# Designed miniproteins, single chains, continued (2): the designs that were tried, part 97

Each design is a single chain, and the fold is of that chain. pLDDT is the mean over its residues in the fold that is shown.

## One batch from the design tools (miniprotein)

Design m7385
Fold by ESMFold2-Fast:
Structure m7385 (fold): chain A 59 residues (1-59)
Amino acid sequence: MVKRIKGTAVADELTPEQRAAVERRAKAFLEAMETGKVSPELTPEQIAAAEAVRADDAA
């Protein structure tokens, strides 16, 4: 049993609908990492691109 907080309670704070949206974004990101041409070492450009995708998906 984990007695300490892990620093984030996102799963506990989110509503079911918000949780589904977060999982959708996470899945899309993982698919891009696994199936896309993405290096294990993220470059500043790749980080910026990932942030842009998240911002667009959040809209």
Scores: mean pLDDT 58

Design m7386
Fold by ESMFold2-Fast:
Structure m7386 (fold): chain A 82 residues (1-82)
Amino acid sequence: SERKKLIEEVEKLLKEMPPSKATLGNIAEKLGVSKSAVSKAVDEILKKKREELEKQAEEEEDPLEKDILLSLSRIADSVLKI
């Protein structure tokens, strides 16, 4: 679907662009979409990453690593709420 393709392109640009240039505006301009569309794609990427981190935390037996994964998941959830 077009949405899935957009999410993949946004994720690719986030990996290839320097952090200082990886802004919603720059990504939107490069892909020819609205900043709102990029923001929604980022939210979807973060939601999936949060779910992956939670699953890894459930399967992790090292208490320290588990706490780190849960903390990262909580940070991702906090970002999704903005």
Scores: mean pLDDT 73

Design m7387
Fold by ESMFold2-Fast:
Structure m7387 (fold): chain A 105 residues (1-105)
Amino acid sequence: DAAEDEAALAELRRLAEAASPEQAEQAAEALRGLADGLRSGHFTPSRFEIELAILLAEIAINGGASPEGLREVIETLELLLEVTEDPELRRRLEELIERAKELLE
């Protein structure tokens, strides 16, 4: 449902602006679930699922996810880059990977 998808993305954008550490951990865990699907080699994410993953990564980064959570974010986004052809989405994924790596330094 396109209206429900847009509503979900809008709520996640709000959470990304002021994410709590608990929300950051939950977002990293949700991304780990996506990574498991991508590792299977049979899951092809929709554009909506890629946009959802980007927002979950922003929530994890902005909310201050643990080092373990940030590593899960990086792994998931790197797997998404392998299946994402859209240049704008690829740039957003690469930017978030870089930000997460900087936080692990």
Scores: mean pLDDT 82

Design m7388
Fold by ESMFold2-Fast:
Structure m7388 (fold): chain A 90 residues (1-90)
Amino acid sequence: MEPDEAGKKAMEGGRKAMELAREGGPEGAPGATAAGMSAAGAAANSILGLPPEEQANDALSGGLAAERRGGEKGKEGGKKAREGAKEAEA
C-alpha cells in the first residue's frame, strides 16, 4: 500500500473517532482525541514518506489508547482507528 493510501485509511479511522467524540461530549472526548491524533500522525508520516507499516502502527497505538482512556465513545473511536490501521497494513 502506498504511504498516501495508508495515511488516508488512518485519517478515516480518526475522523470517525472524532465524530463519536462530538456526540459523546466530555466523557468520550479523551479517547476519541487520542485516536484522532494518532490518525493525524499517520497522515504526517505519509507526507514525510515513512513506510506504511510505521503509519499503521502509529494509528493502532492511538486506537488502543483511545479504547482504554475513553468511555463507550472512546472505545468506538478506538475501534475505528484500529480498523484504519489494519487496512493500512494490508
Scores: mean pLDDT 58

Design m7389
Fold by ESMFold2-Fast:
Structure m7389 (fold): chain A 71 residues (1-71)
Amino acid sequence: TVTLFGGQRSAAADQINAALVAYGAGAADGVVDEAARAAILAFQRAHGLPVDGRLDGETALALLVDYQRTN
């Protein structure tokens, strides 16, 4: 199970949060707020993922890969 927002942060969670900030999330603090959810939905639409606004394993992996590809 992959829920990476909240709790202790790892390097992967930090990179995912940075990617979400690039897509319009209000803060890279590991908390999913309205802005973070909007960024997740926008990312999911752009990448052909299920548009459910959840940071599941598929969405988290896609965000991490996109961050590493561009940064």
Scores: mean pLDDT 64

Design m7390
Fold by ESMFold2-Fast:
Structure m7390 (fold): chain A 90 residues (1-90)
Amino acid sequence: LKEEAVEALGEAIRKYMEYLKKKDPSVTDEQVELAVEQAKAAAQRLIDEGKLEELIEELEKFLEYLKKNNFPKETIEAAEKALEAAKKLK
């Protein structure tokens, strides 16, 4: 349950970073992996501290950012799955 939310967020951040890498070749695979690991660690911390509402709010802001900036459908869908997984933890 908690693992599903953390992994779903990791996947959303991976797709976000991969899209940035396509636009900017200076973005490295190591930077993508670091961003994914940092996002997963931050989500795990918020879940463990009982701050699910803060996590959900941040995911809603992230999803709105992706939609407003015309990110690929697959990136938006990954963020939607992360948000749904976090909401199921309530």
Scores: mean pLDDT 84

Design m7391
Fold by ESMFold2-Fast:
Structure m7391 (fold): chain A 69 residues (1-69)
Amino acid sequence: DEFKEKFLSTLTEEQRKHADEILEIYEEYRNVVSGEELIEKIMERTGFSFGEAGQIVQRMDIIDEIMNR
């Protein structure tokens, strides 16, 4: 919940429409696939570009690192 709230605060209105899908992919796959494959899965579900999906993954990684230090 706290992770989701922090993540949502970093997103645009358009990105927030896909937030639940992005969070599901991140939680399910981030420790199973490469970072590139994770980005590709987000692109497939959201229609975002590689650059946009990559920035979203990077933001999630930063939030996760801060919360779990």
Scores: mean pLDDT 81

Design m7392
Fold by ESMFold2-Fast:
Structure m7392 (fold): chain A 65 residues (1-65)
Amino acid sequence: SEKVLKEIEERVEREKETLSPQAQQWLDAVLQNTRGLLEEGVPEKDVLEEFDRQLSFIKSREKAE
């Protein structure tokens, strides 16, 4: 859904403001994967859950540095 993708893109831009350049690259890769899942017809709910999981992982790694 275009609405879900826009919500995720806005969240990515907001999160990038607090992340290192390396973590921003990881988050860009997650966004590309998320677009691919939506294009493949994966349910929006599952896509959001996977995005949240990946974002949480990136943020936990960022804080460990």
Scores: mean pLDDT 81

Design m7393
Fold by ESMFold2-Fast:
Structure m7393 (fold): chain A 99 residues (1-99)
Amino acid sequence: MDEFIKKADEYEKQGNYEEALRYYVKALEIALNDPNTSLEKIEYIAKKIRELMEKLPESVYRPLVDPVVLRAMFEYYATTDEELKKKYEVVLKALGIPV
């Protein structure tokens, strides 16, 4: 996870927002699958994804972000695990999706 965040930060500094977004999405997927990842870390990654969505055309970010939103929505409404539900709630809210 931290290695992917570092690579994303490096791409963002280079102005390569598409590759930065790809690496933040990978970091978020790892974070969501790791029970030891804090809500603050998940929120940080999701907010970075949201910032990059403002710098990229919809045709570029939607294929990368829409699968994450669909997964988060499905898991948020389907899960009975309150801890897991809270992780997806944090992601959806950070991405500007009402829940």
Scores: mean pLDDT 85

Design m7394
Fold by ESMFold2-Fast:
Structure m7394 (fold): chain A 81 residues (1-81)
Amino acid sequence: SAVEEALAAAREELAAELARVEATLSPDQGKALRAQVEADWAALEALIRATVAAGRLSERQALSLVRSFLGYLRRELRELA
């Protein structure tokens, strides 16, 4: 689905950005940051999938949420670099 494709693409973009930021941090800081970002993203993916499956969120709304949250996390990561 378009939603699953967008989630996969967003994961790749976040992984690349996270790897760049981790390279500037200590191993402990990098591990903590990765765990936080991965947990936040997993929670969003679960919420989007559940609400789309329930028919409570349109594909357009789901795509908008993916883009907005990806943009938010990317800005947060850039401020740490």
Scores: mean pLDDT 86

Design m7395
Fold by ESMFold2-Fast:
Structure m7395 (fold): chain A 89 residues (1-89)
Amino acid sequence: MESLLSMYRRLIERNLPNNPAAQEKLLELAKKRLELKEQLGEYNDEVIELDMKELELAVETGAENLVDLLKTRLSQSSNPKVQEFLEKL
């Protein structure tokens, strides 16, 4: 079975085919988030901050399908910090 990280990598490459620097940066943020999620839990502040950083970079690079995916994931958080962040986008 394809790992979650492999699926996410393919989504990044599909949305940003001519931006290898953004692909690499998004993938590193995703790796760090998944590692911290495993260690600290899904709703830990550091994990949420990395998720927000991924969304910010996706918005800045115009990765529309990735933005939709990340917004959907973050919108499931009851954290008021996430709500304030989404309102400012």
Scores: mean pLDDT 75

Design m7396
Fold by ESMFold2-Fast:
Structure m7396 (fold): chain A 75 residues (1-75)
Amino acid sequence: SMESEADAAIAEAVARIQEIVADRSLSREEKLARVDEVIEELRARLLELGVPEAEVEELAARLRAFAERRIAERA
């Protein structure tokens, strides 16, 4: 179903963001750039699955804030 595919895509994006944030070889700038790539891929996928644009933008903002916070906590 659309919900199942959306949930799977979100879970995969969260896991990728967590791996990026945990990567000690990457600078803050490199981590944020890779996180932004993951968020853009997720945005495109969710829109294709028919998730409303407003929900996609809210989720994207939350994931970006989550990543920034996790990066700051490890600085």
Scores: mean pLDDT 87

Design m7397
Fold by ESMFold2-Fast:
Structure m7397 (fold): chain A 94 residues (1-94)
Amino acid sequence: EALELLNSLPEEKRLEIAKEAIAEVWTEATGQPAPSEEVLEKAAEDLIRLFTENDGGLYDEFVARATKPDASPAERVWLRIVEAVVERLKEAAA
C-alpha cells in the first residue's frame, strides 16, 4: 500500500524518492535532461499530496483516469512516475 509505505518514511526521504523517480521517468519518457531542482521539488510535493490526500482517494481517482485508453500522453507519463515512486517506496521500506 503506497500510503502506508509513504507514512513509514521520514518527510525528507519521501521528497528525495519522489524527486529521483520524477527525474528518471521524465528523462526516459521525453529524452530531455532532468528538470531543474526547483521544478522537481514542486512536482515531488504535488505527487506526495496525491498519495496522502483523502487517504489515497486522489491517487485512486488519478490511476483510474490515467489507465483509460483515451488518457492523454501527459497522464500516461505521470502514471509511470507514480508507479516508479511506489516501487522505490517499497524498496526503501524493505
Scores: mean pLDDT 72

Design m7398
Fold by ESMFold2-Fast:
Structure m7398 (fold): chain A 90 residues (1-90)
Amino acid sequence: DEDLRRNELAAEVGKLVYQLRLRILKEEGRVSEEEAKQIAREEGLKVASKALEQPIEKLEELIKRLREALELPVEEQRKVLEEVREELEK
């Protein structure tokens, strides 16, 4: 079922965006931990929703890029998140 697979992959994209944004916000220390979690959750949910509009191959590519970004410095993580957001708005 392509729709079920797309939903699972879109949810994974959202989860990875949540993890990356949360790490960035915690490292910057500009907001409380509770505020960071709320911001990251809202962004992850929005990204997951947009990801549902994408083909499966694109979702698999985004997941790989986001997973690799988890091991990068915060500035590179921010760049990857911006690139992913821009691609999902098309």
Scores: mean pLDDT 85

Design m7399
Fold by ESMFold2-Fast:
Structure m7399 (fold): chain A 76 residues (1-76)
Amino acid sequence: SSRDRLAKIMKEGSKAAKKMGEDESAKLFEKAAEMLENGEPMEKALQLMQKGMNKLDDKARKAVEEAMEKTAAALA
């Protein structure tokens, strides 16, 4: 499902953020994944994801985006 796919993408983004030392963004991505898994509105999960992305510097944002894109491609 689109929810399961997006939740997995968020979890991989969280792992990438943690590796970059971006613990607050990692927590936001994990919370977004939990919201998706719990059937909460997709819009709220995406807002939380965007908040996490906005906390990242350019280097960390690229690492997170690459991890998310790679995960999305693997799940297509």
Scores: mean pLDDT 85

Design m7400
Fold by ESMFold2-Fast:
Structure m7400 (fold): chain A 96 residues (1-96)
Amino acid sequence: MEEKLKKARELIKFYLKKMIEEAKKKYPGDKEKFTELLQEKLAEFFDLIHDKEKLLAWGKENGREEQAEALLELENDEIREILTELGPEVQKLIEE
């Protein structure tokens, strides 16, 4: 279980970092559009984690198939806890 939580956390962190970096590149200096894009990508992430085929395909495409499989074995409460724990780290990435 601990190993699966670790792998799932690494996948979530990777997705969030990629999302933030893409939003920063697309809308540098436009805080409103940056925030809208982050909200859209976060909604896409929640859709992705609830679709087994899409999540596994995305994981394989990004070289993270094993981490995607680990995430699929987690309950929604475990995923929410990981997102809560990553909050400060995500905020730091947004501010950088």
Scores: mean pLDDT 79

Design m7401
Fold by ESMFold2-Fast:
Structure m7401 (fold): chain A 108 residues (1-108)
Amino acid sequence: VTPLQFDVALKDAEDGARETIRAAEETLRDPSKAPVLRNEIDGLAKAARFLAEVAEQEGLSPEHIERLRKVAEDLENASKLPTDEAARKALESAQEFLRVVEEIRAER
């Protein structure tokens, strides 16, 4: 992966995490927003999986790789939960994903 490709992936991950946080907060206020949240959860889970694989290839810390894999697993599991539980779990996982992405960016 080129440095430019990795920087784009980190920015896309950051943007996706923020969108998922917003969708989760909106769904907690209005369950009719659940379809948007479901789409955001699926997209963010794939982004976390992809970023974990790239991070492993780039030799990033095992802690960051494990946290990215856990975020992906938690989001995949959230997609199977009832709306309120899915929204709460997605909010938690998206916030963790954002933290990990910001930490990785700070170390580069």
Scores: mean pLDDT 86

Design m7402
Fold by ESMFold2-Fast:
Structure m7402 (fold): chain A 80 residues (1-80)
Amino acid sequence: MRQLVGVRPLPSGATAVVVARGEAPSEADLEAGLALGEALAAAGVAVPSGVVTTAADGNEVLVLLAPSEEEAREIAAAIA
């Protein structure tokens, strides 16, 4: 099942919502998601946007970028 790992504001001003597909989301899933989210935001990718990656533990990690922390919390609530 997909599980919410975290919601974090990024230095760019966007907020990242990190979701992992696995039984035990780890710190590696959060770190992979936040690093990808910041790289996308720094590259000027339009928000809202989303990308999937694979973390070091093999879990599938979805990163969603929201324009505000409030919108990110609404997205997180819909996923949880």
Scores: mean pLDDT 75

Design m7403
Fold by ESMFold2-Fast:
Structure m7403 (fold): chain A 82 residues (1-82)
Amino acid sequence: DEEKIREAARLGYEIWTNGASPEELQKIFLEFAKTVSETPDERGVAAAFRAAAIDRLSEEEAFKRGLETKRKMEELLKKELK
């Protein structure tokens, strides 16, 4: 849900700003990516985390990226069912 996407954006931002190593960031991102391939919420979570931790966007911008990713996936699923 949207709250998980918000939390992923915050977590990514905190990990980056608190000086986590690039290896730690990549490992956490890969764990997110493993769980987020199939559902809109999971895709949104991964996108928000990546935007904050890797692309270094603000929490709010990362959250918006996550929401956009979720909504695009939902639209693709909706078109598939039509």
Scores: mean pLDDT 71

Design m7404
Fold by ESMFold2-Fast:
Structure m7404 (fold): chain A 62 residues (1-62)
Amino acid sequence: SMELEEINRQVAEELRQIGDAANIYYGGVGTQRKGQADGDQELIQLGQQMIDEGKRALNMPV
């Protein structure tokens, strides 16, 4: 049915958005940890910014 097709499209879009947000969040975690390991303050700050952005996109507390 047209209703089922629309639901399937909405679910696929929501999953894509969640995946994108998760990639930003976990990318930020990895970047921050690499910065900490390397003593690179710029990477630590970049990683934190990515974590905060991913959390906002996932509607998580920042």
Scores: mean pLDDT 84

Design m7405
Fold by ESMFold2-Fast:
Structure m7405 (fold): chain A 67 residues (1-67)
Amino acid sequence: GPEEAGKLAREAAEESQKGNVPEGALRAANAAMEKGGSSPEDAGRAGQAAAQGKVEEAEKLAREGGL
């Protein structure tokens, strides 16, 4: 669900801050699509925010993208 998508995207963004940027971006995008119901475009936005280490933005985008 959207709350789970947000939590997973938050964790992915924190992983990106530790230097694992590609993995963090992919995990956030997948969480947004599979758990949040986001379109591929909105999931890409969540992934990009996670890649930049923007924890709060990645969480919000993954949570809200399917609405």
Scores: mean pLDDT 79

Design m7406
Fold by ESMFold2-Fast:
Structure m7406 (fold): chain A 116 residues (1-116)
Amino acid sequence: MTEYKVHIKITITHPDGSVTEIEHEKTIKAESEEELVEKVVEEVIRLVGEHLNAEIEVLSRDISKVEETEDKIVYHVSVVGRIPEKDLDLVIDMKITIDKKEKTVHVEAEVRLSPA
């Protein structure tokens, strides 16, 4: 099991056009790259739900490995969901960069909220 230092930056664009930024650091333990990416995606969804004080219903999740080198791996993740209690739809687009040498993960997530 490997420990990764994860730095997450989330930008939320609200239906009124206002923007919120969230920064979060966490240590995540994973036995595989796939488990690491899944745990990172879950953490981003958790942080967004916590900030919005609402439960996010995930409708679809697409995870693509877009780059792999000796030192790093880059994933693009798209999550489509909704927040029924607030009549909102959401899309989360993430760029996840894993540094294989430093055991660090950098996440840039863009969240777009729209009326349902």
Scores: mean pLDDT 87

Design m7407
Fold by ESMFold2-Fast:
Structure m7407 (fold): chain A 70 residues (1-70)
Amino acid sequence: MMSEEELLEAVKDYARIKTKELLKEGKSKEEIIEQIEKEMTKLLSDYYSEEKVKELVEAAIKEAEEVIEE
């Protein structure tokens, strides 16, 4: 199993890559945030508690917002 630190970094890396991809497709900030939240929730819900999923999704959204504002 990944450590909590490795998991958090993997989630942030995913959000960063996905955000850049969606920006190239011309998606709005709102569409990008919604897509990341939906995909991350779906991916993590089978493996982690609801509280942990919310924490990781929040981290992913923050990373996506920072990439969009660059």
Scores: mean pLDDT 80

Design m7408
Fold by ESMFold2-Fast:
Structure m7408 (fold): chain A 86 residues (1-86)
Amino acid sequence: ELSPEELSKLIEERAEEVGKFAEEAAAKSKDPEKAAKIKELGKKVVELLKEAARLAPKDLEKAMKLIEEADKLYQELAKVIHEAEA
């Protein structure tokens, strides 16, 4: 089982991955409006994940709730990216 400290590190790594993924997807988008939305959603997911990583060693329950919110926004991000590539 992951310790809160290990979880924090994994969440931070995930935040970096999501940030890079969103920026790259926005750069490849054919629609400037979709590109802007991808950047906005990506930034929000990254901010939630960074806050979750900060809280994981101190308040795991709050960190988990932030991860759930980040997951919901990530699902919206993935949908916008799919629509932007069409």
Scores: mean pLDDT 83

Design m7409
Fold by ESMFold2-Fast:
Structure m7409 (fold): chain A 72 residues (1-72)
Amino acid sequence: MAEELAALLLSFDPERQREAVAFLDAQIPLARAEVERMAAAGADPAVVEAARERIRAYEAARAAVEAALREE
């Protein structure tokens, strides 16, 4: 869940938090492209929606960590 992932990342030191944000910035667009490719290929709608929900959780966690880093 997004809150659980955000809490885990927020428990890291600031340097590790920056690395996590950079990793998510690189991976989220790739994950989105893969999910849209799966949808276009006729993958199970339930599987596609579960994948989109996971991406939204990553985006929410990334935003929370980035906001915390900007307060520093």
Scores: mean pLDDT 80

Design m7410
Fold by ESMFold2-Fast:
Structure m7410 (fold): chain A 69 residues (1-69)
Amino acid sequence: SAEVERLRAMAAEAEASGDLDALLALARELAEALLRQVRERGELDVEEVERFVREQLARLEELVARERA
């Protein structure tokens, strides 16, 4: 949990600063951390975790696309 919380805080700071490269890197790290936690804790609702992770990545991809538009 501490790892996920740390990554979320860093992502919020990167978003505030407009550092899209940092946001993309942090999104990947957050996705990996969340999937690892699901596996380690034996979570039953893998679908919900995967959906959440996918939604966060899609949001960051939209932010990058808007920068280029």
Scores: mean pLDDT 70

Design m7411
Fold by ESMFold2-Fast:
Structure m7411 (fold): chain A 95 residues (1-95)
Amino acid sequence: AEELLAALGSEDPAVVREAAERLLATEDDPELLLRAAEVLARLLGSPDEEVRRAAREALERIAAKSDDPRVKRVVLEAEVEEGIRLLVEAVEKSF
């Protein structure tokens, strides 16, 4: 559990994706899923585009698995902030 949380905070997007998949396959603890969502939400602020993408994909999967309103709130707030950043990037690339 703690090892998976540490891996979720990795600078390597492949490690983040693997850790998220393992966490989702083996863990139903709402407190651990909340902690994982908080780590991934922080990664959405990463300067690395691939790390941000891996974190967003993992957060979407955690939101689908967890019924905890705290987890759903962390995920929703993080996804809204990431969505705004992606819209700004899309506008800059399209115009």
Scores: mean pLDDT 74

Design m7412
Fold by ESMFold2-Fast:
Structure m7412 (fold): chain A 108 residues (1-108)
Amino acid sequence: MEKLAEEVKQAIDTAFALAPSEEELREAIRQQLMDLGLTPEEVDEIIEKLGVRGALVALQLAHYRILRGLTEDEMREILKLLGYSDEEIDAVLEAARRIVEAVQAKRK
């Protein structure tokens, strides 16, 4: 799990470093989540509750769930290693679940 937590951290830090602004990063995440099948209302709720960084973490965990079969327990461990509280972890996991469900529904 430390390896996956480091990969998540590196991906998030790289996204923030390469983005021209946090606002442009926010809009890019918003568009990506909508392209994956979430409604504008669902996207706005995720970003409002988690912020830009939390939304990116949820997106990355959803990606690992889809491509690597990452379990909810493994996602929870990664979030603990990244320094999230239990309440924050539950919010990120709910967002990741919605993203996975949207992607899977679009493929069916």
Scores: mean pLDDT 82

Design m7413
Fold by ESMFold2-Fast:
Structure m7413 (fold): chain A 97 residues (1-97)
Amino acid sequence: SASLSQQYIDQSQQNTDQSQAYSQQSQRLGRQSGPATQALYRQSQGEFVSSATNLTFGKLSASDPQLVQAYRDNSQASSDRAQAYSQASQQLYQEQQ
């Protein structure tokens, strides 16, 4: 149903917003750090892009709630990986100071 699809789209939006925040945190740390921290920022940025892409596909698939759920689940997985890269950036930044 459209209502169920909208709920999954809203969750995908939240996942994308969270992954963007993690990417921005990694970027901030990367600007003051060596190549390894910069690489982790780029990985986090890639996961944000992946989450945003799944959000877009979810919106285009609104007539199929099961397909929208699959895109929401992919967006969540990308957000989780963006968080992991952000945490790794923070750890490495602290080790380099």
Scores: mean pLDDT 81

Design m7414
Fold by ESMFold2-Fast:
Structure m7414 (fold): chain A 89 residues (1-89)
Amino acid sequence: MFKKEIEELKKEAEELLKIGEEAMKNPETKDIGEKVKLLAQGLLNETGQAEKAVKAGDEEVAKKSIESAKKSRKEGRELAEKAREMMEK
């Protein structure tokens, strides 16, 4: 179960990195793009910690890392949507 959730979170983090990088190309959205990229990098770090904890058999640490990753994902997606709206207008 954890492996599938971690893989999905990693995929979403890579998507957020791409959105952040695209937003950083426009001076008007550069600051928000940098924030999206930082959140995506944090999400990748959190999913890496979760994967390592799963391999070590530490389900408690894995669960906490996944919960932290989900929070970073939510914040990252909200900022990415805002960046997308700014880029379309």
Scores: mean pLDDT 82

Design m7415
Fold by ESMFold2-Fast:
Structure m7415 (fold): chain A 89 residues (1-89)
Amino acid sequence: LPAPAPLSDEELEAQVEYMRENAAALREEIAAARREIEALDLPEEVKRLALEGLRALEEAIRHAEAGDLEAAKEALRRAYELFARARQA
């Protein structure tokens, strides 16, 4: 799974560009990650936050494909925040 990290706007823009170029492959990786999370015996709260993070990541990919850089960056920040919360829960 993508680990939460403090990202600069420049780093977020680079990730949005990568997402636009690799959207199909990233969707496959997200689907695989979702299956792994659901199969693991994790606390319910950890699973919930991780799955919400994956949904935010899918939202970021959709915005990146649509050319909405600011919406993609916002969704990407939300995904990383959710993954950070999942690790602390």
Scores: mean pLDDT 81

Design m7416
Fold by ESMFold2-Fast:
Structure m7416 (fold): chain A 108 residues (1-108)
Amino acid sequence: EREERRAEMLATLDEIEKKVKLGPRGEAIRQALRDNDEEAIEKIEIELDVYLAFAQIVRYLVEKYGDEEWGFNILVKIISTLLGIKPEDIKKLLSSFDEALAFIERLA
């Protein structure tokens, strides 16, 4: 359900904050979820769906060509852009392509 998706997004952001500070975009997402801002949440969900689709394309390319390091770096850049956190800080949370892909899937 929609409430479950929002709860999972909020829990994921809270887990991130335990290890690194959320960027302005990540804090804005967390605040929108806490305030139940329907318009802001709808825009966030659309953006997440687009990033998830892009992540699935990256997965296909990694599976076909075998470059997991390249795929990991691309997914880290996606997460960095989405949350407004430096790529170096995302790499403190995630250490592999599979972890980065699973993260985007949980957030979406």
Scores: mean pLDDT 80

Design m7417
Fold by ESMFold2-Fast:
Structure m7417 (fold): chain A 94 residues (1-94)
Amino acid sequence: SMEDVEALLKEVRERGKELREFLKTASEEEQIKKIVEFGEFLLELMRRYKAPEELIERVERYVEEAKKAKTFEEAEKALDKMELVVVGWIYQQL
């Protein structure tokens, strides 16, 4: 329903805001770790709301890219890709 989609969007936005605040003061190692945790949170949401398997597999690959990241910049690129897929999927439900 529209209410479920609005609740989902709110949850993603609130968790994304928490992530961005954390990243301002965290070490590079903690930044990468937190980006991975956020990606895993996004995957749990996608599975809960029965997102297409193709989109879930795409986000899983980006989470693996973030896990392999040696720098914050590499992890942030993976995060940007995850957010584009998840936000795009949510807007398709509107």
Scores: mean pLDDT 86

Design m7418
Fold by ESMFold2-Fast:
Structure m7418 (fold): chain A 70 residues (1-70)
Amino acid sequence: SPEEEAARLERVKKVIELFKEADKLIQQYRETGDPELLEKAREKYIEAMKLLGVDEETARRYVDEYLARR
């Protein structure tokens, strides 16, 4: 239905925006060393994963692994 399509598109847009914001915060963290920026980025990655249907525990594990591999 058009409503289901619109809802999916809005969710995808939100996910893309969260990842972009998180990536920008990680770039700023690499430049400044400010741990608050790293925590903000982590939060946004977790939110994006949850919007994709990943449960909170799994999202946290994946994001923590991703950030640890840098």
Scores: mean pLDDT 85

